# Designed miniproteins, single chains: the designs that were tried, part 75

Each design is a single chain, and the fold is of that chain. pLDDT is the mean over its residues in the fold that is shown.

## One batch from the design tools (miniprotein)

Design m2611
Fold by ESMFold2-Fast:
Structure m2611 (fold): chain A 78 residues (1-78)
Amino acid sequence: MLTEEERKLLEEIFASLDKDGDGTVTVEEMREVFRKGAPKPPSDEEVEAIFAGWDLDGDGTVTLEEFLEYWRKLRGLE
């Protein structure tokens, strides 16, 4: 599970990408975080599988909760 400290760090990262302050970020911006800022960057196939789950509404955006869910899965929550 994400620790409270990890959640805070991820919220700060998300806020840096959410320059408009609307609480959403594009999936492309998330891909860039995974490549540049992730301590354990996932493979492109893993990223695509995760994004497929997030595109339920077809809006192409990621909320803070979806972002945190991704990191929980990446940390081996199953």
Scores: mean pLDDT 64

Design m2612
Fold by ESMFold2-Fast:
Structure m2612 (fold): chain A 64 residues (1-64)
Amino acid sequence: SLEDQIKKIQQTSESLSKGIQEENKRYAQNTPSMSEEELEKHIESDREASESLGQLFIDRLLRS
């Protein structure tokens, strides 16, 4: 159903966001010159991109 499809998209988006956050934490640990502010921006930007992608797919599904 449409509702099930939306839920799966949201779950996938959340999983991707979490994976990106973990990758960014490791990147920061290996890049000592990176400031805490830069790291936060990196994490938030990647999360926002993941969430926006999920919403785009949901919107298209709803318009189908």
Scores: mean pLDDT 71

Design m2613
Fold by ESMFold2-Fast:
Structure m2613 (fold): chain A 83 residues (1-83)
Amino acid sequence: MASREEVLLELEAMAALLRMHHVVSGDEGYGEAADRLDEIARDAEANNLPPQEVIRRAKEVIRELVTDERIRDALIASLDALE
């Protein structure tokens, strides 16, 4: 299992990628997903969430809001690699 710091860095990278897709595509779902990942990162810091809980919440957001199967599956695979 990756460290909490490694998981939070991955969420930051994912949020940046999702914001790029939002700007390029105009699809607000990407922007909402990025904002939700930022909320999870803030909650993780405020409540000392374990890395596994952060990963679980991030996967739920991605599955709900990222409708492009290729992008969704790639992001989920990156999170699976941290477990």
Scores: mean pLDDT 85

Design m2614
Fold by ESMFold2-Fast:
Structure m2614 (fold): chain A 69 residues (1-69)
Amino acid sequence: SSDLKSRIAALKKQRQTLKENLERTTKAIEDAKRNGEDQRVIDSLEDNKKTLEKRIKELEEEIRKLEQE
C-alpha cells in the first residue's frame, strides 16, 4: 500500500541520517586518537558509536520485516 511505502521511506531516511552520524562519529574518534585527546573523550565517542550501530541494526530489521509485507 502507499501508506506502507511511505513508512518504509521514512525509516530509510532515518537509517541514512544515523549512518551519516555514525560516519561523523567514526571520524571524530580517529581525530581524537590522532590529537592525543583524553581517553574519557574517546570512550564517550565510542559509546555513542555503539548506540548508533545498535539503532541502525534495529531500523534495518524493521525495514526488512515491512518489506516482506
Scores: mean pLDDT 88

Design m2615
Fold by ESMFold2-Fast:
Structure m2615 (fold): chain A 98 residues (1-98)
Amino acid sequence: LTPEELKFLAELYLANARYALDKGRPDLAVESATMALNYALLSGDKETALRVLELAREMAEKGFVDAAKRIAESAKRQATLFGDEEVKKAAEEILKEL
């Protein structure tokens, strides 16, 4: 996959995660958000990775705290593997707030 294709997939999966959340499916939102995060970090698309973390905050606000924690924990793990300190710190901050 090219960086352009990875960025496209990150945006697609983020849109799918938001749609799943709107349908009351936090399980599917976590799966899609985790995929979006992986593609974003693979392409170096920090902005999209941070937008996935913003979705996690929205999920927590809607009462899906465990699902939000799963996304933030996945983000911390993946950001650590990819060496993205900014996304890692953002994920850690969300985990402290939850």
Scores: mean pLDDT 89

Design m2616
Fold by ESMFold2-Fast:
Structure m2616 (fold): chain A 77 residues (1-77)
Amino acid sequence: SMLEKWKKKAEELKEKAKQVIAKEKDPQTQKELQDLLKQLEEAMKEVEENPDDPIAQFRFLVEMSALYYQIKVEEKR
């Protein structure tokens, strides 16, 4: 299913985020990444509970995009 594919991508992103957080030396950046990871986990739970809700699906994509963008910014440094 499409939800299963999104969940797989989100789990891959979560694992990458955990690695970036573990290596991050700046406490402020570490906290921001942890907050984004938490927001993604909450959005994942919401879409898992309400898979046919387009608002839950949209929120999930937004939170994935936000975390992905911050990881990309950190990788460039």
Scores: mean pLDDT 84

Design m2617
Fold by ESMFold2-Fast:
Structure m2617 (fold): chain A 81 residues (1-81)
Amino acid sequence: MTVEELKKLADEYEKLAEKYREEAIKVFQDGMERAKAASPEEAEKILEETRKKVGELLNKYYAFIAKANRYRKQAEELEKS
């Protein structure tokens, strides 16, 4: 891969990561609002489902950030060569 290709891949993965982060925030906010309107038993279930989904989305966020950082480092190393 060229330096330009590696930089484009890093940018693409950073954009994908940000989408998952934004979705996680939305899911958290929606879950909190739904829990406020629900019975105590339903609220507990909603919060548990919300925590699980937010966790899955944040795991995707961190995975894509790690991938972006890897491509950034590869591009920097190639530019030094």
Scores: mean pLDDT 87

Design m2618
Fold by ESMFold2-Fast:
Structure m2618 (fold): chain A 81 residues (1-81)
Amino acid sequence: SAVDELLLQRLRREAAAAKRRGDFLREGTGWELIGQLHRQLGRFRESVHAFDLSYQAFRQAGDDARAQQSRKRREQSREQL
């Protein structure tokens, strides 16, 4: 829907801004939300990509627990392709 596309655009801008600030925790959380929304919409390829970016950001932040969760969600979305 148009509302979902507007939300995705907003979340991508916020994740990019967090990355520019070196706020890898907020970057990871932003991509996690984008991945969840794409998965809810049945957009599994876009969900895989978003969870991969979330995984990389959480690894950069040193948050191994959230990185592992994003990796698992990436794999779950990949199974739907």
Scores: mean pLDDT 91

Design m2619
Fold by ESMFold2-Fast:
Structure m2619 (fold): chain A 82 residues (1-82)
Amino acid sequence: MLEELLEELREVAGEETAEALRRILERHRDELSDEEKAELLEHAIDTYRELLARGYSPERAAAIAVTATAIRAIGLVTDKEL
């Protein structure tokens, strides 16, 4: 599942974006379930597509999607600590 979502990200948003998201997941690999990791990647793809639809450039849409995913991952981890 995760590799399929990362491959979709490579096709849609490019290799650099997919690798940035992979690094976020690896940073939190022991703290996030596979289901949560899949949810984060799906949300990143949806965010990227929505921003493109709103007229953002691919580069800006990718940067926002990556940043939003990093924040969401930290939120999920923090909720488990509290």
Scores: mean pLDDT 82

Design m2620
Fold by ESMFold2-Fast:
Structure m2620 (fold): chain A 71 residues (1-71)
Amino acid sequence: MKPERVLVPEEEVDELQERLAAIVEKIDQTLDKKKQQELRERLAKEGTELEEEGKSPFEILDYAEKLVEEM
């Protein structure tokens, strides 16, 4: 294991995965197919940008949750 990324404990990884699953579920239920696709593409792009800015996985996830809830 190399220290090139933010180190997330296994306990926090489970929380991250659960929150990500909830976001995906909400996208599938709440939005039309075109908006779902645009949102997924936006999250992938902006998630990469936030990671490059040094944001933690949890900060990226917080952003994703807010974006989905605002729609």
Scores: mean pLDDT 70

Design m2621
Fold by ESMFold2-Fast:
Structure m2621 (fold): chain A 111 residues (1-111)
Amino acid sequence: MDAAIDELAAEMGLDEKGRALLKEFVRLILERKHLTNLVFDYLEYKFGLSPSVTKALLFLAYVFGNQETIDLLSPKLSEEEVERLRALAEQILRLEGSAAIRFLGELLKSA
């Protein structure tokens, strides 16, 4: 998992906080699948909103279809960065892109 998260974080241009958020989200979703909105709220509270954290949360919101988080966080980033994160999420959903495929594969191993 860690190698796949590190590759994905590098592709998204995330700092250490954004990378740590991806690891924590994976852990929480596997433990608390029925509480997705609470998981997103908790991660925002725990890590605080920086550009890196906002990118990580918005990417995950696109992957998991959390429209509330998309609507709250997308105005905090440029349109170019939002479209890049959306495209990367579409890659994971279509099983395209090396980092996205590796991230999905490690998630499925942990499920």
Scores: mean pLDDT 74

Design m2622
Fold by ESMFold2-Fast:
Structure m2622 (fold): chain A 91 residues (1-91)
Amino acid sequence: GVAEARALLAEADRLFEEGLKTGDVSLLQQAIDLYVRAADLAFQARDVDTLQRARDGLLRILRNLPEDAPLSLVLRAIGAILRVIGYLLDL
């Protein structure tokens, strides 16, 4: 539901901020996973606002990836962004 999607979004934002501070790629990976889960629930609830926030969070991750980030993390972020854009186009 909408409340669950927003809770996941808030937790994703928290993990992203912590990942930026520490350089911990595992926190950035967890943030991507939570943004995707928030987007999946928001799409089912037709919550465009939460979908846009998930997209923006994923774009921030992509812009702030460290130079030594594994290619798998980069591709996962891009795939997540494309999924959320697809959801927004279907609403």
Scores: mean pLDDT 87

Design m2623
Fold by ESMFold2-Fast:
Structure m2623 (fold): chain A 74 residues (1-74)
Amino acid sequence: MDDKKAAAETALAQAIADAVAAGLSDDQIRQRLADLVDEFVKQGFDRDWLTETANTMLTVTRNGLALRAEQRAA
């Protein structure tokens, strides 16, 4: 159900934001996301979808930070 998927996406995005704010490496963030993915899989979510979504969100977040750094350097 789209509403439950939106809640899972929000939780993944929040976990990434918190980990980035804490200064964690991408590998450390992926380890924390793996634990969260396992929790959602127990709730009936598809593991492949959760893993792809988490990796995409992390990539988008890092690309956004890189773009902002370029804008500050210009």
Scores: mean pLDDT 77

Design m2624
Fold by ESMFold2-Fast:
Structure m2624 (fold): chain A 73 residues (1-73)
Amino acid sequence: SEVEEILKEIDELVKEAKELHKKGILSESDLLEIEMLRNLAEFAAKNLPEEDAVEIIQQALEEMKKILEEAKK
């Protein structure tokens, strides 16, 4: 499903964020924000209709990408 594919991509970004945090590239506050976005995406996937879940998890994915891109500067 589209939900499962996006959640898999989110999981990979969380793994990247943890690695960047260990390297001192990503701040603790940015890592916590990424973890919060993952939790929001998981909640939406579990509790919302699929169409609404896709919208929210897609937004969470895009926000995670922005945080990671900004941290790499």
Scores: mean pLDDT 87

Design m2625
Fold by ESMFold2-Fast:
Structure m2625 (fold): chain A 93 residues (1-93)
Amino acid sequence: MINEKGVEDLAKELGLPLEVVRKHAKSGSVEGLIEEWFKKIGDKELYEELLKEKEKQKEDLKNGINSDEVEERSLKSLEELEPKLKKLIEELK
């Protein structure tokens, strides 16, 4: 059974429509949900770049390399959000 409260809380936190969150939870697409969130905040280009360089940026940050505060903050937000979304989506399947 879908955890409606979990879906509602996530939609409220991300500021996305309930239907959008529910659709991606059903499909198991954490990437799609993150993409919708980045569209809302207006950083589509940064999102595409983060997806492409995700592993490299994580490794660089781990080694203490600070290239850009905006990239670091966005990556940190993605790292916090992605495992929560993945777990929630997996539980809602």
Scores: mean pLDDT 60

Design m2626
Fold by ESMFold2-Fast:
Formats: sequence, structure tokens, C-alpha cells
Structure m2626 (fold): chain A 57 residues (1-57)
Amino acid sequence: SGRDLAKALASHDTGLSDAQLDAIEAATTDAELREIARAAGISVSTARSIRDGLRSL
């Protein structure tokens, strides 16, 4: 599916696992997204971009 491909590309670009990408997609608040981004070593802006991309599919 397009989502599976998008997750594979995001994982390749960021080094994040499928579980981390799923957590980003599921994050409903900025606080949740911020904590995931901090734990993953990425910026909140990067995490938000990934979330928006995955949700657009």
C-alpha cells in the first residue's frame, strides 16, 4: 500500500523503526509528538511532517 511505502521511505530517511513511525502517526497532541521526537532524536517539525504525510494516505 502507499502507506507501507511511505513508512519504508520515512524509516530510510530518518532511521526510525516502524513502531516509532506508528507512534508518530497515532500522536494526537503536540505534547505526545514532542516526547516521541525527543526520544527518537529528531526535531518536532520533522515528526509533525512525518505524521501529516502518513495521515494524508
Scores: mean pLDDT 79

Design m2627
Fold by ESMFold2-Fast:
Structure m2627 (fold): chain A 57 residues (1-57)
Amino acid sequence: DAAAEQAAQIRATGELNIEAARRTVEKMSDSPIADAAKRAAEEVIELTRARIEAALA
């Protein structure tokens, strides 16, 4: 149905954004500044996932 299709599309878009953020994290060097940036990126990933699930609840 339309609701299931919209939910699937939202999840697909979210996963695409999560993958982009993950690739950025993977390319960062191992330094204190990079470690802080990695943690910030991981928080954005978790917030994005939480928002998708909340919107589809």
Scores: mean pLDDT 73

Design m2628
Fold by ESMFold2-Fast:
Structure m2628 (fold): chain A 82 residues (1-82)
Amino acid sequence: SSIRDLSEEEQLEVAREYALDAGAPTEPAAIIELLRRELAEAERVRAALEAAGQLSEEERAAFDQLVEDARYLIELLESTLE
């Protein structure tokens, strides 16, 4: 399921845990930088698989969901920076 199915508080906790697992600081600005970097890499992988004709419809949907979830989480985190 999408992270959007979680409360805003739960989404922020997911972001903090993700940063901790990656060895990154848990401050919103650091999490945003990490997520943007990971999103760019995921988009590159998707494009490479699509160009190679190896991206299934299921994999495409999964990448689209990850991109949407990451963008939503970045926007939520940016809102905490005022």
Scores: mean pLDDT 80

Design m2629
Fold by ESMFold2-Fast:
Structure m2629 (fold): chain A 84 residues (1-84)
Amino acid sequence: YKELIEKIRKRIEEIRAKLPTADADGLFQLNAEAVLSLIEATIALNDAKRKGYPEEIIKELEEVRDEVARVSNEVDAKLAQMLA
């Protein structure tokens, strides 16, 4: 899952790059991408825990999940501000 972690991190970078210039439609798309990435990270984390993967790998997956959650919150905050 090094490839999965890298894929999710790349999506986070893309979301952050697009966030400053996104209109409402763009923000909804970024929100969907963040939510899907969070689901993927959560599934991978749960799978690693169930299979008894080493703690360092579980920690790395937890960090990626937390990064995705933070980015999702940033998108949600922008949406809330725009719709206010």
Scores: mean pLDDT 81

Design m2630
Fold by ESMFold2-Fast:
Structure m2630 (fold): chain A 95 residues (1-95)
Amino acid sequence: MLSPEAIEALRKAIEYLRQAIEAAKSGDLDKAVELFEKAVQLLREMAERTGDPLFRAAALGAETAIQAAKSGDYDKAVEIAERMVELLERAIAAS
């Protein structure tokens, strides 16, 4: 079971990812990348603090979305981010 701190961090990461998806869909690419980077930073910090492999895996997923966005593949970046939101929400629900 995830700690309350871990659940709160996941909720914040989900919020950043959802905002990044909306920015990407609206064509605000700089904002999308900034929001993905905020999600990565939060997830990396929580991975270091908690040792939970979920945060490390989520950070890698968000980094993959950033690389897709920077390469101009915004459809791929959105697809990855949407899958991550679904997985993170399921992790919270299972807690």
Scores: mean pLDDT 80

Design m2631
Fold by ESMFold2-Fast:
Structure m2631 (fold): chain A 82 residues (1-82)
Amino acid sequence: LTVEEAKLRAIRAAERAAKYAREGNFDQAVDDLQTAIDLLNSVDFENKEEAIENFQKALEAAQAGDGETAVRYAEKAIEILK
């Protein structure tokens, strides 16, 4: 898995997670956010820790049922990866 492939797959997982969080499907949002975190942990790159931290905050918000906060942090992480 290349860094660019991991980033692209993580962005796609996070975009799905944001959609699920907006719809109140928090179990799916958590699963997709965990996938994004796992993908980024498999590679090394600049701003990796910042991206993972934002995905972890999104995941914690989704676990708490806070869809608005989950979307906000997921979008911040996506921005870091672009």
Scores: mean pLDDT 90

Design m2632
Fold by ESMFold2-Fast:
Structure m2632 (fold): chain A 92 residues (1-92)
Amino acid sequence: SGVLNAAEFSELVLRAAEAIREGRYEEAEELIEEIIKKLGEATEEEKERLRKLIEEYAKWPEEKFRLIREILELAREGRFDEALRLAEELEK
């Protein structure tokens, strides 16, 4: 398939946000460009919205950002029971 699956998209978005949080702006831009290429023919408006979304994630409280990243990693590994438990902690 020529389209990113949801898990791959989420991982790249979080990696880009993490790079921004750590001041690795060149790496963050490379990751954003990789996401855009894998999305296919994205409009300039869609590209700008993606960049803003990643920048918003980079501004999330560190505890919340780490928890979301762990949830996605557990889900990717098929550890859905553990992922759901952490998602319940996020909603508190």
Scores: mean pLDDT 73

Design m2633
Fold by ESMFold2-Fast:
Structure m2633 (fold): chain A 80 residues (1-80)
Amino acid sequence: SAAAEAALEARAKELLREVARRETDPATAAAIEAALAADGEAASALLAELAKDPEHAAQAGRVLGRVRAAMAAEVAALEA
């Protein structure tokens, strides 16, 4: 349902904020916060773009991995 999809998006944004708070690279943290202020689609696009930058690729990959794992866990919880 649209409500369930919105809840998953909100949860993904919350997890991105948590990762941003724990991020030691201030540029990556600021970029994540800026994207989250815009919307979830913008956040995903920004993380994908950061992954192309060799200086940020490893950090962006880890953030995307955490968000994807958390979203999968949330979907599993809703299906249980």
Scores: mean pLDDT 61

Design m2634
Fold by ESMFold2-Fast:
Structure m2634 (fold): chain A 71 residues (1-71)
Amino acid sequence: DEERRREELRREQEREALRGAPELGESWRRWFEAEGDPDGVRAAERIRRAKTVEEFTRAVLELSRVLRERD
C-alpha cells in the first residue's frame, strides 16, 4: 500500500504546514510591508488567515508568483 502511505504523508505534511501558517504569514507580511510590496503583503496576509489547505495553497502560489516577479 505504497500509494496509501504517500497520500497519508501528503495529508500529514499539509496539516503540519497549516500549523505554522499564521506565523509564516505574519513574518512574510512584515517583510513585504517593509519592502513596500503590496502584492506580497496581500499574499502573506492570506497565508496568515488560511483556514483550509486550499486557501493555504492559493496563498503560497500567490506568494511564489510575487517572488518570481521581483526577479
Scores: mean pLDDT 77

Design m2635
Fold by ESMFold2-Fast:
Structure m2635 (fold): chain A 80 residues (1-80)
Amino acid sequence: MTPKEVIDETIKKIKEGGIDAISPELQLKLFLLLQYDIYNSPDKKIREAAKKAYHKLLFYRSKDDEPEIIKALEEYKKTL
């Protein structure tokens, strides 16, 4: 699964069933991808987009946060 496929599958799951529809396996793949780019990407835009998406996912509180999480993931995907 490519980085873009991980992001697309995550967005699809959130749209279909909310954040709880994300499997533990998909969540792990996404978090490893985001953490890798936060610490290793030479591009500041990629690092900042990855960090924003990671924090939005980590500090999720309610269903009202889901549109912001989707936007952060779409923004991150555009940097790839």
Scores: mean pLDDT 85

Design m2636
Fold by ESMFold2-Fast:
Parts: C-alpha cells; sequence; structure tokens
Structure m2636 (fold): chain A 110 residues (1-110)
C-alpha cells in the first residue's frame, strides 16, 4: 500500500495537470491532522490546501483501512486521468476523519 500511494503522488507531482487537493476539517483535532497530512503531501510536490468547515464531515463511518484504500484509488485514478489528458485542471475536496488522516500519515511516514 505505501509504495502505491508514493508512486501515485510522484506521478501527480510530475504531471502537467494542475490538481489542488483541499483537506476539509471540522474539529481542531481534524484541523491538526489535516495540517500534518498536507505538509507530507506537499513534500511529494502536490498542491494541498486545508479548509476549516462549519459542518461535521460526512465520511465519519468509513474504517481507516477502507478510507486509505479509497484515497489510494482516488490518487491512482487522478494520475491515470492526468496521464491520459482527461484531467488538466481540477480541485479535489477531501473529507477524512482524524483517524483516517492519521492512518494515511503513518503509511506515508513509514
Amino acid sequence: MAERVREALRRLAASPADITFVLKAYTDEELEAAQRLAEILRRYGVKVEVKKVDKPLSNTQLPPEEAVEAFVRLLEGLADGAAAGTISNDTIEIELTKEQMEALIRLLEE
């Protein structure tokens, strides 16, 4: 899993496509996790913004393992679309819980 995420991030960073990820956070704990995850993703060369929102996040019931797999598939799909020229400019809004973001942080820091 970790190498799949890293490869997808490298492909996105090397792509001419202008893709910006927006990590949404509702609680202060989610905001802290989102800032940490954003810093890691930016080190791979992808554009990431963190946005505090006024309503609870919708993806609160997905287990961390399934959320990680869904995020990996999203990154791989975006990298494939950028390579195929079907994606050239996009803003991707991401709603992850603190536990889901911490699972991604742990995976990427290994």
Scores: mean pLDDT 79

Design m2637
Fold by ESMFold2-Fast:
Formats: C-alpha cells, sequence, structure tokens
Structure m2637 (fold): chain A 98 residues (1-98)
C-alpha cells in the first residue's frame, strides 16, 4: 500500500483542481489562465512526489494528463484542461489502490 502522505497529496491535489474548475465556472472576471497555471504547477509537483516515492505508473498517468492539459490551455480551452487533469489524478488514485 502507498504511504498515507502520497494518498493524502493526491486527494488534496484532486480537490484543489475541483476548486479551480468551480472558480472558472462561477467567476466570470477570474484570470482563467492563472487559475489553470496553478493546477498545472500542482500536477508537476505531484508527478515529482510520485516518482520520488517509486510510483512510476501513477506518475506517468498524471504526466500524460498534464501534457494534454497544457495543449488544451494553449488553445484557451481552460475548463477542458482542468477536467483532463482531474481525470488523470482520479486514474492515478485507482492505480495506487491496486
Amino acid sequence: SPPLEVITSLIGAALSIIGDILDLELNPDADKAAIVARSLALAEETIKLLREAGFEKAAEVIEEALRRARELARQGRYLEALETLLKGFLEAIKILEE
């Protein structure tokens, strides 16, 4: 089983991304690019944490989602970028449950 710290970090990151999705949807005056950049940076830090802990498959899943989310963000597709990241985090949690 993964350390509690790793699971807690993944759940915390997923909740932060959900918060960023809500911020995009509910705040029309928000700096959408800055909100997305915050979630992208969180994903980079989570990938590093997972790799340092030896969870390569979970790290690779988030890294794939991060690459896709960056492409969507470059196109101004901010909501889709965050949804893509969230799905990656949820998939990583499922991998660690095995």
Scores: mean pLDDT 88

Design m2638
Fold by ESMFold2-Fast:
Structure m2638 (fold): chain A 76 residues (1-76)
Amino acid sequence: MDKAQQSATTAAQSGAQSILDGSSPQEAQQKGIEAAKKNGAEGSVLVREGADTVTVSASATVGDDIGNASIRVPRP
């Protein structure tokens, strides 16, 4: 996996775990962005709430490489 894809995956996982831990969508977005930054990537995280699930989508850029990851978790 390139570093951008790894960073996007880590950001999405961090955001999704925050949702499972009872964090707000805004807090989950911030935690995901921070995870991407710690991995040396510029990250963007979007949290979308559905009826039964919450989808966390992350994009991370390292140099000219772009990674994308999306994780769907049960609504807490």
Scores: mean pLDDT 79

Design m2639
Fold by ESMFold2-Fast:
Structure m2639 (fold): chain A 89 residues (1-89)
Amino acid sequence: SMEKELEEAQKRIREEIERLHENLETTSEEEIREFALRVLKLELEKLKKTELTEEEKEEVIKKLEEIKKLAPYPEIIELIDETIEELKK
């Protein structure tokens, strides 16, 4: 379920980034960053409270790496990297 929620978050981030870039002349990079950070913080907090199997952890890490490619901002990369390290223990 958490993997699915993370996929849904990834999709929402992707769709919003695409929407904002279509209106680049009227949309700032700050708005894209803020949206991505807001969504990620919420999903990562849920993830930290979930017990995952090793297979589920691998899939989650894979999804987090994809999110880093969609929103390659330092703040987002840092949050994701911290979460991946926490999952690996």
Scores: mean pLDDT 69

Design m2640
Fold by ESMFold2-Fast:
Formats: structure tokens, sequence, C-alpha cells
Structure m2640 (fold): chain A 79 residues (1-79)
């Protein structure tokens, strides 16, 4: 359902913000890259809130991709 997709999207957004905070605490020089990813995530989440179920599924996949990119960025700055 749209509600289930929205819940998962909100959870991915929260995870992305938590990883972003950890990455920025480790290397503040990446702030522009992190902020760009967060802005894109917020735009996708806003679109998902008003979309149909089919569009919402596509947007959720995009949010998952950004979360993965943030995980890789955190790994890059911590290793």
Amino acid sequence: SHEDILKEAEEKYQQTRELAAQALATDPSIRPEVEAMIQKTEALLAELRTSDVATANGLLKSLQLILHQMELLLEQVTT
C-alpha cells in the first residue's frame, strides 16, 4: 500500500540522515556532497507523499539507492 511505502521511505530517510551525520562528524569537507544527497532525498520523499502507488515504488527505489551511496561515502571517510 502507499502507506507501507511511505513508512519505508521515512525509515530510509532517517537512516540516510543518521549516516550523513556520522560522515560529517568524521570529515566536514564532504558537507556539499552530503547536503546535495539530503536535498535530493527530501525532494523524492516530498514527491512520494503525493504520488500514486506505482510512482511511489519507483521513488522508494531511488531513496534506497541514495541510502546505499551514503553508506559508501561513510565507509570512504571512515576507512
Scores: mean pLDDT 87

Design m2641
Fold by ESMFold2-Fast:
Structure m2641 (fold): chain A 87 residues (1-87)
Amino acid sequence: MSSPDEVEVKLALVRMMLSIVRSLGGSKEEVREVAEKILEIAKSLKDDKEAIKEIAEGVEETARAVENPEAAEVLREAAEEIREIYE
């Protein structure tokens, strides 16, 4: 399992990535690349249900904040996949 410090660093990285997505908006393709990286981070934390839940919630909140409907759809799909990691 990841150390507590590693979990905190990964959660901080995800929060930064989601902040960039909110600021940039971007195309479906650009947001998909970011979502895929966040999903990789979530999978690396699969033994930490609370961390995965926080990541999924952050992605879902970002989906509600982005102006591009196609980008929002990509983020909603990613949030669902992230939730499935601990189910």
Scores: mean pLDDT 80

Design m2642
Fold by ESMFold2-Fast:
Structure m2642 (fold): chain A 96 residues (1-96)
Amino acid sequence: MDDLALQKFNDIVQQTQQLLDQSQSLATSLLNQAKSEGNSSLQSKAQSLLDQLSQVRQGLDEAVAIGKQDPRAGLVQASYVLNQAQQILQQIQSLQ
């Protein structure tokens, strides 16, 4: 059971890291586009999403620290962080 929990934990951490990197790139591109267009509403939304991504990255770092001691607890925390990252990506995609 511990080996399975560790494998799932590592898979979710890797998936979440990839998703956060993609989301940060997209949100940064939206922010730069909004600044170029003078779109203050889109600038505010893109900045809010970047701030949320920073908080989710901190949550992932905490999940990794937990998972090193307890892979099962780390898996629960990492799953929560993955869900948050997916919601932010959906919001970014809705603004494109």
Scores: mean pLDDT 87

Design m2643
Fold by ESMFold2-Fast:
Structure m2643 (fold): chain A 78 residues (1-78)
Amino acid sequence: MREKIREAVEQALKELGLSGKKIGTLDELVRFLHYLDVHLRKAGIDPEANLDLVLEEIKPYLSPEVYKAFLRLLEIGR
């Protein structure tokens, strides 16, 4: 499970094309999450059912500000 999430994250980062930079804007985050959702579903992983694992694996790739903003958006959507 976790290894498949990591592979999906790596593929989404490659498609986003930030040249190894952290995701620093909400626009970059939305594009990244779109690619990530596609690759997770291809791997047979439900992103919503595995949200905690997905958050843990993506956290190192997000700027601290973007990560905090994402957590706030998740809170508002619940």
Scores: mean pLDDT 79

Design m2644
Fold by ESMFold2-Fast:
Structure m2644 (fold): chain A 100 residues (1-100)
Amino acid sequence: SSLEEALTKQEEKLLEIVKETGDEEIEKMAKEYMDLAREVVALAESKGDFLAAMKVLLLTMAYFTEVELLIKTKAPLDEIKKEIERGIEALREMRAEVLA
């Protein structure tokens, strides 16, 4: 699907950006974020909630921009981790809303 293709491109971009940190934990967290995003999009699509699926994609794009900015400005690794953790929590909340 078009959404699956968009998520795949976003994952490839995020993983390339995250590679610049040289930190395996950050790369693992970024993969967890993308896996969760795919799960929420698939769940929303299975329920016919295309608006929720689009909202996840837009949220993912916004968080990628912030993570990229932190990495390009050489922010501390802990700050980068905190931003990815914030994104994961937002996706968990969205998953709970879609399941309700």
Scores: mean pLDDT 82

Design m2645
Fold by ESMFold2-Fast:
Structure m2645 (fold): chain A 72 residues (1-72)
Amino acid sequence: SAAKEETLQYIKENPEEVRKDIDDFLKNLDASYEKAKKKLAATNGEEGVEKLEELRKKLLEAAKEVEEILEK
């Protein structure tokens, strides 16, 4: 899609900025995940927690793909 091509171009042109954004995202992900998990467990039970876990996995996979584009 056009959005994917624009994203790849941005990553290639702004590698340091993207790296910082991904590092900040990953740093905050675990804290945000634990907070959201507690809230979902209280309101939506096990099904909500399972959906959150699947979303977390997809977010980690997306972050890894960006890190691979940035390559060290």
Scores: mean pLDDT 73

